# Designed miniproteins, single chains, continued (3), part 15

Each design is a single chain, and the fold is of that chain. pLDDT is the mean over its residues in the fold that is shown.

## One batch from the design tools (miniprotein)

Design m8490
Fold by ESMFold2-Fast:
Structure m8490 (fold): chain A 81 residues (1-81)
Amino acid sequence: MKIEIKTERLDERHALLIEIYEDGTIATYLVDLETGEILAEVVIYPNGKIEIIERPGHRLSEEEREALLEKAREAYEEYLK
């Protein structure tokens, strides 16, 4: 499988890591810039199925959740062009 990786800074403490797979699967990760840990992920499959996974011990804010979903969907729509 081939993976394309994009990184976008969300705020001072958080970044989004976006991975695009050869099969059209898109995984978007919320990364803590202080620890390097993945706090949450959103996966969009080629058929449009969406899965949201939050790391145990970290509660995603509404703003962080919306940002993850928006970026994952933007990447998915761009890939399908």
Scores: mean pLDDT 73

Design m8491
Fold by ESMFold2-Fast:
Structure m8491 (fold): chain A 80 residues (1-80)
Amino acid sequence: MAEFEKQLARLVTMMRLEGFPESFIEQLTRAALDAVETANEKDLKEFEQLLNQAASKNGAFFRKVVKETLDSLREVIRLQ
């Protein structure tokens, strides 16, 4: 959904500014797209694990963006 795509794009932009490796950003983006497409718990958990790994190394604002991204993904899956 457009809202999740916007949140994911915002998160990716912040990750690039924070100096995350492009390989990690690519892995995260692929996991996000897989979770949206399959709506299965395994793909959702993989994406959540990658987001939590990113959040653990950054401040409160980044953790807020991570939470908002997860909430948006959960809503997309719930509406499918």
Scores: mean pLDDT 75

Design m8492
Fold by ESMFold2-Fast:
Structure m8492 (fold): chain A 88 residues (1-88)
Amino acid sequence: DALAEAEAKVKAVEEAIAITASKYRNVPYEEYREEAARLFLEEYAKIRNLPKPPADASLEELERKLEEIEAEVEPYAELLRAAREALA
C-alpha cells in the first residue's frame, strides 16, 4: 500500500525532527548545523531500517541527503493530508 509506505516515511521524518530539535532547541544553528544534520539522518535511518550515513560524510553531503529526503517526503505529506481530510 503506497499510502501506508508514505505515512511511514512522514512519521519517520517527524520523529527524527522531534529527536533532533529536542537536543538543540536553545543552541545557535551555526554551532549545531553538522551535528543536527547527522543526528537527523541517523535517526531517520534507524526508524526506516536503512544504512546510516558515513561517519566521515561532509556537511555538504549531509545537507544533500536532507534535501533528497525532503523532496521525497513532500509529495507524500500532501497525499496524507488529503487522505486524512477525505477519511475524517
Scores: mean pLDDT 71

Design m8493
Fold by ESMFold2-Fast:
Structure m8493 (fold): chain A 86 residues (1-86)
Amino acid sequence: SKEEELKKSIEYLKQRAKELGLPDELVNYIIEYMKKNNIVLTEAEIDTLLEDAAQRLKLGKPLNEVFEELKKAIDEIAKRQKEREA
């Protein structure tokens, strides 16, 4: 089911975020955004998004900017998923 896919997506995201040392605040915001908008991400999409976020944080980008960039990237992924299903 889509609910099971979302749960698995979120669990993978939590594991990968811990490996990359991402702050819990950022991780929680992403998870809430995914749940609110019912967006399921693949492991490959999660890896790409979180690695980009980790690099931006290392460059000294503020947490809020990183979150907004992640939301935009997630929205683009969701749009492409809908276009493939249409």
Scores: mean pLDDT 82

Design m8494
Fold by ESMFold2-Fast:
Structure m8494 (fold): chain A 82 residues (1-82)
Amino acid sequence: SKDELQKRIAALEEELKELYEKSKQLKDSQVQLKVLTLLLMAGGELFMARRYLENGNYEQAQKQVDVAEGIIKEAKKLLKSS
């Protein structure tokens, strides 16, 4: 539903803020740059998801949210391995 997609997008946007703050603790500048790039990409996907959702294209909104969630999971793994 639109409400469920809005809640998922908002939750992922909040998680991006938390991951950005954690990225500041990274000692390796190359790892930090990779994490920041992933967070930027996830943010772009969530922006597109919001636009599709407002246009009533729930199928495409869902796909963009799933892509963003995957990128966020990759960023989390990289942070844990750092």
Scores: mean pLDDT 87

Design m8495
Fold by ESMFold2-Fast:
Structure m8495 (fold): chain A 83 residues (1-83)
Amino acid sequence: MEEQLQQEIDESMDLMQESVVKLMGKNMSSFEKKVKSMPLEEQQKLLETTQNMLNKFKSKNAPQDLLDTLEQEIKIIKKVIEE
């Protein structure tokens, strides 16, 4: 059952959005370290899986912020694999 949400609450989520952007920056640094600790085989599999997920979500008209996150993850994985 859906919680009671008001338009004013949605608009106040701008503060939450700023916090999310800051958290994303920190999470991307942690993600890069995690990918670097993986064996090459796992890095390649992660790249393939993430690329397939991005293509699938693009075909389903997923929100741009989700697509941007996946593209950033792909960029990090490729950078780690390619050095």
Scores: mean pLDDT 67

Design m8496
Fold by ESMFold2-Fast:
Order: structure tokens, then sequence, then C-alpha cells
Structure m8496 (fold): chain A 87 residues (1-87)
């Protein structure tokens, strides 16, 4: 269902966001050059964008759960609460 697909997409985006944070941390431990600083900023921006999309999808999963009157399990504490209320 659409709800299951949104849940999977949200979990995937959160995992990707975590990987980007690790890449940023590794880059920061290297030699500081003008290029490395620019790369670090770019990765940070990408991470913020993915995190925002992940949060937005999580909220949509909660909303879709209310419409379908189903249960798919919670993703985050705030999403779990929303799912219970939307039931």
Amino acid sequence: SDLEKLKQQNEELLAQSQKLLDQIAKLAKGPVTEESVRKSRELADQNLELSKKGQELGEKVSTRLAVESGSTGGLALMTESSMRIAL
C-alpha cells in the first residue's frame, strides 16, 4: 500500500542521512584545504535536505495511517504518538 511505501522511503532517507553525517565527520578529520571546506559545506547542506525530506515523509506516513485506519508500527516517538491519535 501507499502507507507501506512511504514508511520504507522514510527509513531509507534516514539511513542515507546518517551515512552523510559520517562522511562529513570523516572529511572534517582530514587536512583543511579550501576545497575540503567547500565539500564539507556541500555535504552538510545535502544532509539537511535529506533530513527534512525524511521528517516530512514520516509525517505523511502518520497521516496516511489515519486515513487507512491501519497499523504499520511506529517510526519515531513523535510519529508513534501521531499514529495512536490518528487511529
Scores: mean pLDDT 65

Design m8497
Fold by ESMFold2-Fast:
Structure m8497 (fold): chain A 63 residues (1-63)
Amino acid sequence: DDAARLVELLRERGIEVSRATARAMLLDPTQALVNALGEAAREALLEVAVEELRRAVERVLGG
């Protein structure tokens, strides 16, 4: 399940989300990414988190 894989990828970056949130991200990744980062990361990490999270989502979606 792609949602479960996304949860693991986000966890590796120190971002914890529910499977339901990850599923929502896969359905509407642009808005969900911005929202999740705003909740999960501090300002100092946000730029790095944006880049890493984009890569993780691209990997889960299969390119």
Scores: mean pLDDT 65

Design m8498
Fold by ESMFold2-Fast:
Order: sequence, then structure tokens, then C-alpha cells
Structure m8498 (fold): chain A 65 residues (1-65)
Amino acid sequence: DKKKIEEAARLIAEGKYAEGAALLAEVASKNPSEEGKKEIGLLTGKILEKLGLKNGGEGAREGAK
């Protein structure tokens, strides 16, 4: 559901990645709409980026600040 995806986005923005990921997993398990699937993918990417797991090599020189 879009509402839960928006909540997950807010949690991720607050640094609560585990809670955001849990909401995304719940929505994914409930057959989300095409829009929901797109947003889940985008937010999963955001979590990976925030945790430094998304292409760490691209930001390696800045990531140590």
C-alpha cells in the first residue's frame, strides 16, 4: 500500500533503516501495485545507498568524510 511505502521513506530519511526495510518487506508480501513495486525498489536502493552498500567504490573518496 502506498501509505506504508511513504511511511518507510520517512523512516529511512530519519535513519531508521531497519524499520523502513520491514515496512517495505511487508508491502512486498501483500502484492503491491505497479506504483508500489516501483517505490519499493527505489526505497530499497535508498537504504543500500545510506548504508554504503550501493556501489561503495563510486563514493569511496568522499565516503570517509
Scores: mean pLDDT 70

Design m8499
Fold by ESMFold2-Fast:
Structure m8499 (fold): chain A 92 residues (1-92)
Amino acid sequence: MSPLEEIERLWAEFNRLVAQAEEAIRARDIARAREIIREMRALVERMRRLFEEAEPTLSVRERTLYQFRLIAAEGELFVLERQVRRLEAEAA
């Protein structure tokens, strides 16, 4: 499997975990939300490594697309992390 095909697979998994994290946050299940966010962080780190491996072979268009996906993933993690911190403050 090419590094790009693996990034696409990991990106699909990341989006599934976003939905699960949002459900955990709605249910106020802080422990589950934290676990899902840790899994999502591991996926982003793996996608970044695969992107770095593939980058010298990519077109400008492909580099831009995958850079934006990594930025989007970091942004989603930031939002979810803030929501969990808010729930933790409410539980204290």
Scores: mean pLDDT 86

Design m8500
Fold by ESMFold2-Fast:
Structure m8500 (fold): chain A 83 residues (1-83)
Amino acid sequence: MEKQIEIMKELARLQFELNVAGVEAPAEVVEELEKIEKEILENGLSPEAIEAGRNTFVRLLAEHYGIPEEELRRRMENREPLP
């Protein structure tokens, strides 16, 4: 369990950097990350690990935009534009 949680947190941090910083990652890196995520999900990643990753990503985004996590979660659920 602990390894899955750490992997999901690391994926969340990298997703944050790619989405927020506007960094164009090399295609190889993006494809490898998507492949790893898919393999983890197919192998039955625990709900706890998935939630830990999501919570990390939301926290980082909320801190970056200076908004409450609750507001960011609502925007993501409704697919509203980020600030």
Scores: mean pLDDT 68

Design m8501
Fold by ESMFold2-Fast:
Structure m8501 (fold): chain A 82 residues (1-82)
Amino acid sequence: LEARAREAVEELERYLVEREGLSPEEAREAGERVRRLLEYLASISPEAAEHAIEALRAAVAGDLAAAEEHLALAGKALKEAL
């Protein structure tokens, strides 16, 4: 899970710089916030974290429908863990 979370955050940081025009420092700060959130989710529900990672990757790829589906699954897994 750690390797996949890192990969997704790196994809997000690249997206923010290349497509949204953020500075590398701003993108890194956003990436750190998302990484901490994913680590926290994984400590509660690895399944929720997995779906959150897939939602993030889908969103960065422009597949908003897949991102919404994975966010719904992450929410369901998190509710079951809480």
Scores: mean pLDDT 82

Design m8502
Fold by ESMFold2-Fast:
Structure m8502 (fold): chain A 66 residues (1-66)
Amino acid sequence: SSRSLLSEMSEASTLVNKVINGEMSVDELIEKVKGKFSISVLGYIANTLSNAKLGTVEEFLKKLKK
């Protein structure tokens, strides 16, 4: 991949924070990351959104995995 995991994590953190702050919907975040990020980064996104009480890890992983 032409991108580092650190770069992907930084971008994922920014997107997740936008969702938590109400600047972006969960569905918009899913469309931006679906099929583009590493599985470990998708796991980070799913866990963080679940910890914010927006849904379950299992539900988010189903939507994030293409």
Scores: mean pLDDT 79

Design m8503
Fold by ESMFold2-Fast:
Structure m8503 (fold): chain A 55 residues (1-55)
Amino acid sequence: MELIYEEEFSVDADGVVTVTVTIRDSNGNVLAVITASAPTFAEAAAEAAARVKAF
């Protein structure tokens, strides 16, 4: 069964970037929600990707 990865990001007033990855199955069921925050998008995305890889 294939996993679907949905990535969203937000930036707060202090410039902190939060990346949220929602992992779903092919039926749309949420299996995990992974969040990472960093001062840059690249750092937040790398941390989120590492956490997704560990799942």
Scores: mean pLDDT 80

Design m8504
Fold by ESMFold2-Fast:
Structure m8504 (fold): chain A 68 residues (1-68)
Amino acid sequence: SEEDLANVLREVAAELQRLIDAGLPYDEIVERLDKFIDELAKKYNIPKEDAERIRKAVRFVVEQRYAA
């Protein structure tokens, strides 16, 4: 549902910020977030296409943060 997707996005954003604040390297952040997104997608029954969009957005944000 829209509500479940919104909850997933909030949790992913919070986890991303936590990992960045912890100073983890790019590869470790991406790996941990991919696993976290998989767990949330199963918990909230998020469609695969939506989970992939979230992964793409997260990787883009992390890449921009570390490429700058």
Scores: mean pLDDT 80

Design m8505
Fold by ESMFold2-Fast:
Order: structure tokens, then C-alpha cells, then sequence
Structure m8505 (fold): chain A 61 residues (1-61)
């Protein structure tokens, strides 16, 4: 499925687990930008990278 591709790209580019990629996708879907920032900080990635990863998973799901 396209969702699996989005998760695979997040793993390859950012080292994110499937669970972490899905958590970002849910935060982006909800428009919960505070949660996106918290996850980005916790994962050691930029807010832009976190938004990009979440959007990629959503677009391909």
C-alpha cells in the first residue's frame, strides 16, 4: 500500500520506526502542531522534517 511506502521513506531518510512515522501522520492529520513539535524534538529531527514525514505517510495512505 502507499502508506507502507511513506513509512519506508521515513525510515530510510530520517531513521524513524513505523510507529514513530504513524504518530507524526496522526498529529499532522489532526492539525496538532504542538504535538508535531514535541515529536520532532523527541525524535531529534526538525519540525519541517516531521511535517514532511507525516504528510508523506498521509498522502500515500
Amino acid sequence: SGRDLGIALAQRELGLSPEQALALAEAVRAGDWARVRELAEKLGISEEQAVGAGRAVLALS
Scores: mean pLDDT 79

Design m8506
Fold by ESMFold2-Fast:
Structure m8506 (fold): chain A 57 residues (1-57)
Amino acid sequence: MEEEKEKQLEDLRARIRAALAASRANGTPAPVGGFYDSSALTHDEVAALAREVAAEA
C-alpha cells in the first residue's frame, strides 16, 4: 500500500540523515550506498533519497 511505502521512505530519510550526522561528527564518509534491496522501495527510489539527503549536508 502507499502508506507502507511512505513510512519506508520516511524511515530511509531518517537513517540517511543519522548516517550523515555521524559522518560529520567523526569526519568519516557516510555509508549511504548500503540501503539498497532492504525495503519495498526500488533501487532508483533509494538512490534518489540518498542524493536528496546528501545534498542537505
Scores: mean pLDDT 62

Design m8507
Fold by ESMFold2-Fast:
Structure m8507 (fold): chain A 87 residues (1-87)
Amino acid sequence: SQSLLQQAQSLLNQAKQALKEGDYQRAIDLVDKALDLILQANPDNFEVQIEVGMAYLVLGVGKVTGDEKWAAEKMLELAEKALEIAK
């Protein structure tokens, strides 16, 4: 639904601010919440599913390596792409 995508956009805007402030864990948490809303709005869109799946792969790599900055930056990039496709 459009309201879920608007909520996801708000969360991604908050994630950008957290990233700018160096709060990488908060940025990751906000992106993760946005990805869930994007999937809920677009359960049958395979292009959205691919971008969201790649974002969760990035999260997994970030958890294993401890590179929270890289994970936050790449998850945000993929989530913004998923949101654009979902519009």
Scores: mean pLDDT 87

Design m8508
Fold by ESMFold2-Fast:
Structure m8508 (fold): chain A 106 residues (1-106)
Amino acid sequence: SEREIAENLVRLAKALGVSEEELELIEHMLEKVLEKNLGTLEELEKAAETEDPRLLEALKVMEKVKEKLDELLKKMDEKEKEELSQAAKEGVEKFIEKVKELYEKE
């Protein structure tokens, strides 16, 4: 469901060491996406500019989450990549658990 996707994005951000304050910004953005049915980045950016400046801060946090995930992937050895690939095949919850494990190992 849309709600489960949103909850998993928050869990992924938390697994990557995002602060509680930044998690609240992500949750606020995801709630707005769900309530207003904002399907595109362009629609979300327009809402940030015209209705809610906190959405712009949330978008910056999402970029930070992407950068943290990209950095983690670059630091992984072949065994860790295989473990993450296997977890991803088992489902999004297993993928997030493995991301958390690998991030905390650093």
Scores: mean pLDDT 78

Design m8509
Fold by ESMFold2-Fast:
Structure m8509 (fold): chain A 67 residues (1-67)
Amino acid sequence: SLREELERLRAEAEKAIAAKDPQGLVDVGTRLTRLQIEAIEKGDEDVAKEATRLLREVSRAVQALLA
C-alpha cells in the first residue's frame, strides 16, 4: 500500500539523515517524489501530505550538507 511504502521511506530517510549520506538522501528524495505523485493520482491526500513533509525534511538535510 502507499502508506506502507511511505513508512518504509520514512525509515530510510531518517537513516540517511542520521548518517549524513548524500546518496541515500538523493535516493529517498526521488522515491518520495514518485510516491507523492502516485498518492495524488490515487486521491490519497494523507499520504501525499506526509510525503511532502518528509521531502521537506530531506531537503533540509541536503541543504545542511551543502552549507
Scores: mean pLDDT 86

Design m8510
Fold by ESMFold2-Fast:
Structure m8510 (fold): chain A 85 residues (1-85)
Amino acid sequence: MSPLERLIEELVREGLRRHDEIEEELLKYAKENNLNMSGTLIRILSLNESLQWMVEEARKRGLSQEQIDELVERFTLEYYSRVYG
């Protein structure tokens, strides 16, 4: 695996881990504030926040826009495989 491919895999893994953490925090927040949020809405919100973090981290690490686009594509495929596959 190339150094770039390894970095993309690492960032996807970290992004998915952060997604799980954000989902858990949103579930806790909804429960504590007696908010009727659907599981689907919570997943969409956590996906958006984790994806934003991952893109920002990739930019800080010097990835080009083309490499960030590849990272986003891989994250999206892995995420949908977990949810729908």
Scores: mean pLDDT 82

Design m8511
Fold by ESMFold2-Fast:
Structure m8511 (fold): chain A 89 residues (1-89)
Amino acid sequence: SSEELVKKLIEALKENKDKEEIDKLLKELAEKGDVEGLKKILEESKKLEDYETAAKVLKYLSIFNKDEEEAKKIRNMSLEELIKELKEK
């Protein structure tokens, strides 16, 4: 279930698991269209200062974003640029 994927992702983030495993779980969550789950992972990754994962989540969320201007901005940014933006408060 999507809820189990969210739980597994949060545990993987907290345990500093393999980035490949985190990427796989994020892709599975995005393929299920669990926007609320993706938002939870975004907040958790930001709290853990895992801005690389947060940037990847933002890329997946842009697929579901109804704000075409915001979605286009995120799609056109590199992961490195998104990481920099997320670090700015």
Scores: mean pLDDT 81

Design m8512
Fold by ESMFold2-Fast:
Structure m8512 (fold): chain A 95 residues (1-95)
Amino acid sequence: MEFERDVLAALIEIGAAITKIAAERETNPQHAEAYRKVAELLSKAAEAVRDGDFDTAIEYLKEAIKLLEENKDVPGAEQTLGFAKNLLKQVEELK
């Protein structure tokens, strides 16, 4: 159970890293800012998962999903949205 939690936290961190790279490559400042916020929320969700605070992790993942849904026109946003929704499901299953 701790191993599964650590793996899930690592997967969320990978999502945060990929989203941060997407933000750095984005030429639209508004979209870049949204992706930076998503990356920060994913990093906070990963920390909450490691701490066993699944309710806080769920809240951060939901905020990240909302920002991604508001920015669907950005290349890779739909794939990142799908990934974030799957992570949310996995965190809810650990609760």
Scores: mean pLDDT 80

Design m8513
Fold by ESMFold2-Fast:
Structure m8513 (fold): chain A 61 residues (1-61)
Amino acid sequence: SPEVEALRADFEARRAAAIAQHRAWLKEQGYSDEEIDEYIAGINRVMDRLLAERVAQLEAA
């Protein structure tokens, strides 16, 4: 549906911006690239679940 496509597009744009900013901040704090990658992977796992839930809620409405 157009609403789901719009929601996914907005969510992914916000995710990309947030991850880029957070990655830069963690690097400035002295975290290794491996530690940052593991941390971001964890965030992406949670965000994937949240996106799926929001899409399901929108499709149920």
Scores: mean pLDDT 86

Design m8514
Fold by ESMFold2-Fast:
Structure m8514 (fold): chain A 92 residues (1-92)
Amino acid sequence: DKLREELLKELERAIELALQGDTVGISQVLRIVLYVVRNGSEDLFKEVSELLERRLGIPRSLIEEIRNSLDDPVELSRTMQRLANHIMKVSS
């Protein structure tokens, strides 16, 4: 799937920027994660979760918590902030 390949390539570029402490890169990672948990296939969700774990050390359980929080704006904000904090910690 060309769209899947383009999304994964966009995510890898966002991760590279985030690792350099670029706030745009961090923001792009958060946006892509939110898009994938809302709209992605199970296979795409799995690939994105594996990539984030491998490249940024983000536990798969946190990405699952984000997916499970989609219907609760307060919990979604909390879990997305935890994701942002984790990325910022590995980029410093």
Scores: mean pLDDT 85

Design m8515
Fold by ESMFold2-Fast:
Structure m8515 (fold): chain A 120 residues (1-120)
Amino acid sequence: TISELKKEAALALGNVANAGPEALRRLLERLLELAERRGVPESVIELLRKALELVEKDDSEEAIHEALALAVEAISQIEDPELLEEILRLAREALANAPTFKRLNAAMVPEEVVGTASLA
């Protein structure tokens, strides 16, 4: 279901954020390019742009949590299951390619950040 894909995509983004700010930044760049190519609503594009800007400006835990929350909110607005599957694939690929990135603290992805998208 679309709701299940949204949950899996949000969790995968959380895992990428836990791999580090560089992994999340690279994923957000790819998601923004994909969103612009697919002609998603401007609200989704704006949320992804804000998330990317936050990670580029600040690599702190707080900035990464806020960027993740914005990206998860963007995903919650996507009603295209094929796009959600591609987002999930890109997030899983980003995580697989992240072994060289520094791990951030274990508390990087609080349940409250993921929870806001899981009710969609």
Scores: mean pLDDT 77

Design m8516
Fold by ESMFold2-Fast:
Structure m8516 (fold): chain A 66 residues (1-66)
Amino acid sequence: SMAEGEAIKEEARRLAEEMVELGVDPAKAEAAVNAIEKAVDEGDLEAARVLLAIMRHELAELKAQQ
């Protein structure tokens, strides 16, 4: 649904902001958000969910390494 796609995009942007705060390259974080937004825009919500889950996992690992 369009509402689910917008929620995915919003969460991806929030995760990217937190990753940058933890020292991730802003260009790398932006590339991840762009990939998720492209998947949503193409109607591939399964790919968008997978990419978002990978981003969540990456952020959790970064936090655990502190």
Scores: mean pLDDT 87

Design m8517
Fold by ESMFold2-Fast:
Structure m8517 (fold): chain A 105 residues (1-105)
Amino acid sequence: MTPEQAVLAIEIVRGAARLGLDDETVIRLLKKYAGIDEETAREIVRLMREKGPEAAIEYIVKLLSEKLGISEETVRKEIEDLRKHNIDVQVKIALLRIDLVNAAK
């Protein structure tokens, strides 16, 4: 998982919780936009349902922290920086938000 993929995964989790999306839709979006494998996507959805979206977000941060060998605090800072200042990431978030809204209709 890359920092960009983590940004998209977090956006999917927050959007899915807000819009009341079903589990298979969330898994599909995580695979399509965040490049997350099916087993990891199912675990993210399980955590979101059992412990809430913030627990799923913390799990995503932990996975990226372990993969990059950097602190969870540094990962959160990098994710926020990409979300606010990276134009390519902002375009991907906009496209993802359109798919999230369409999935909820």
Scores: mean pLDDT 86

Design m8518
Fold by ESMFold2-Fast:
Structure m8518 (fold): chain A 56 residues (1-56)
Amino acid sequence: SEEQKQALLAEYEQNREKRFNELVEGFVDLGWPEDLARKFAEAILDVERVEIEKMS
């Protein structure tokens, strides 16, 4: 629903920095180079945002 989509977008925006840092830390802990970890974290967050935007 529109209400659920708006709530998820608000939560996404509020937690984006924390989520990004957690993703980067997770990838680095798996042995990924930091620059690659940052690129993948950004890509994941961008996909998550697009999927929320697509919700009806």
Scores: mean pLDDT 82

Design m8519
Fold by ESMFold2-Fast:
Structure m8519 (fold): chain A 93 residues (1-93)
Amino acid sequence: MSKEEFDKEVALGIVEIGAAVLANTAVKHYGVSPEDAEAMRDAALKAAQTALDAGKSFEEVVREAYRAMAEKAEELGAPQEFIDDVRALAERA
């Protein structure tokens, strides 16, 4: 496996785990439906893949993923507290 392929797989794996944890938190603590939580997770993963394909850094990939998740959460009418927490994660990446 090339270093570039390895780095991309690691970045995607970290985003997949982080997005899954946030989606589960949305369902368990914020009353978000499982279907909406899946849509938010899928938005994060799609944004991560797009950023990786554009050659962005690991930190930029994570930031774009959580930004997309927050934007999808806002579209779906998720609680503002959840949206703000996810946006804060994007800013810290």
Scores: mean pLDDT 84

Design m8520
Fold by ESMFold2-Fast:
Structure m8520 (fold): chain A 82 residues (1-82)
Amino acid sequence: ERKKLIDEIANKAAEEVVKELGVSPEDARRIANAFKAAIDLGIPVDEAARLESRYYEAMGDTKLAEAARKAGEIVKKGLDEA
């Protein structure tokens, strides 16, 4: 059940960053999968969002950096409210 909940929250985050930031569904799915992997490894969602955002900023992709931050906020809120 927890795994299903995490999957639903991550998919919601992916959908929101596609709608709000115009990121491709493929990039949104990659970001969502990274958060699912971080949760599975015991990495705090806030820390995962910070690391992903900094990585994309270093690569010059400001849109993906913002998408990672927004996805992290949605995932964290979903888990905190569960």
Scores: mean pLDDT 82

Design m8521
Fold by ESMFold2-Fast:
Structure m8521 (fold): chain A 108 residues (1-108)
Amino acid sequence: NPREREVAGIFNRLVTQPEDPAVIAELSRIFGTPEATIRALLNAETAAEVERLLAASSPVALALAAIVAGRRGLLEVTRALSRHLDSDEIFEALLEAAERILEERRRA
């Protein structure tokens, strides 16, 4: 799916540059997710931490957590999330949110 590849490219920046404040701020704006939530998800090392953060987060944060958990090797969390999430629907919502925020940034 071309959309999934595009979204995966953006998430790769989150995983590979987690300590760059500018990248975190940009991705926070793109996904409409608080910077604190993005930092917490990027630094989560256990399934329990990810589940706790998801309980307080939007559907966008669910997709972020699933991708980050997969990239960090939290396979049990990734499997649990993928069982309960419609990946296509969530990626479509992420892409739409990212496109909207990027368009607002270009106009600002």
Scores: mean pLDDT 54

Design m8522
Fold by ESMFold2-Fast:
Structure m8522 (fold): chain A 87 residues (1-87)
Amino acid sequence: MTIKEAIENDKSLSEEQKKQIIDFLEKEGYDLNAPLSGAFVLTPSGVPIPSYIALKLHEAGLIPEELYEQMRRGGLEAADRGIAPPG
């Protein structure tokens, strides 16, 4: 799964939010076709994204604090259970 696929498959984000997030990350120079690796967070729908990307989106105001906290909590719970991210 790529970073772009993870964002596009998230059911908790609107299509407008997904496009805005993807456009922002591409403008910042992130390789959205890169495989998921390292530390990650889970969206409310359970889709993993890299934690550093979630933080960047929160800092840019593209995701609300509540959604970022839900994503971070999901990722921490997955890590506690020894669940490896896909990638």
Scores: mean pLDDT 69

Design m8523
Fold by ESMFold2-Fast:
Structure m8523 (fold): chain A 75 residues (1-75)
Amino acid sequence: MTDKEGAVKDLDIAAGQAKLGKDGIKLAAASLRAAAEKYPKYKEIFLETAEEVEKAKTQEEAVKIVEEAKEKVEK
C-alpha cells in the first residue's frame, strides 16, 4: 500500500467516525493526528484537518472538512 492509499483510507475512516455525532468528531480529530505521524508526506494536511475538525459545530461540517483533505491527498 502506498502512503497515498493509506492516507486516503485513514481519511475515509475519520469521515466515518465524524458521522457518529459529537463524540465522533473528537475521535475523528484524534485519528487524524495519529495518521499525521504515519504519513510524513501528508503530515501538515492531517494536522491542519484535525484542527479544523475540532472546530466543527456539526458532524456534517466535520465530514466535509475530511472530504476536502481527501481531495488534497488524492492530487
Scores: mean pLDDT 81

Design m8524
Fold by ESMFold2-Fast:
Structure m8524 (fold): chain A 68 residues (1-68)
Amino acid sequence: MEEELERHRQRAEEIAEWTKKKLLDAGADKDFAESVANVLRRALLEGVPEEDIRAAADTLVQAIKEEK
């Protein structure tokens, strides 16, 4: 059903935006943050669980903070 697809797309976009914001807040550059957000959005659309994507995002944020 298209409603389920729309809901799934909306969730993927929310997580991607959340990830982008967290990466930018951690000191990542805009292009990197956008690239990561796009990859995670695609993974969510392909069926990767939100919990796994959130864990991956947190790991990346930690790596950016450690580099700084």
Scores: mean pLDDT 78

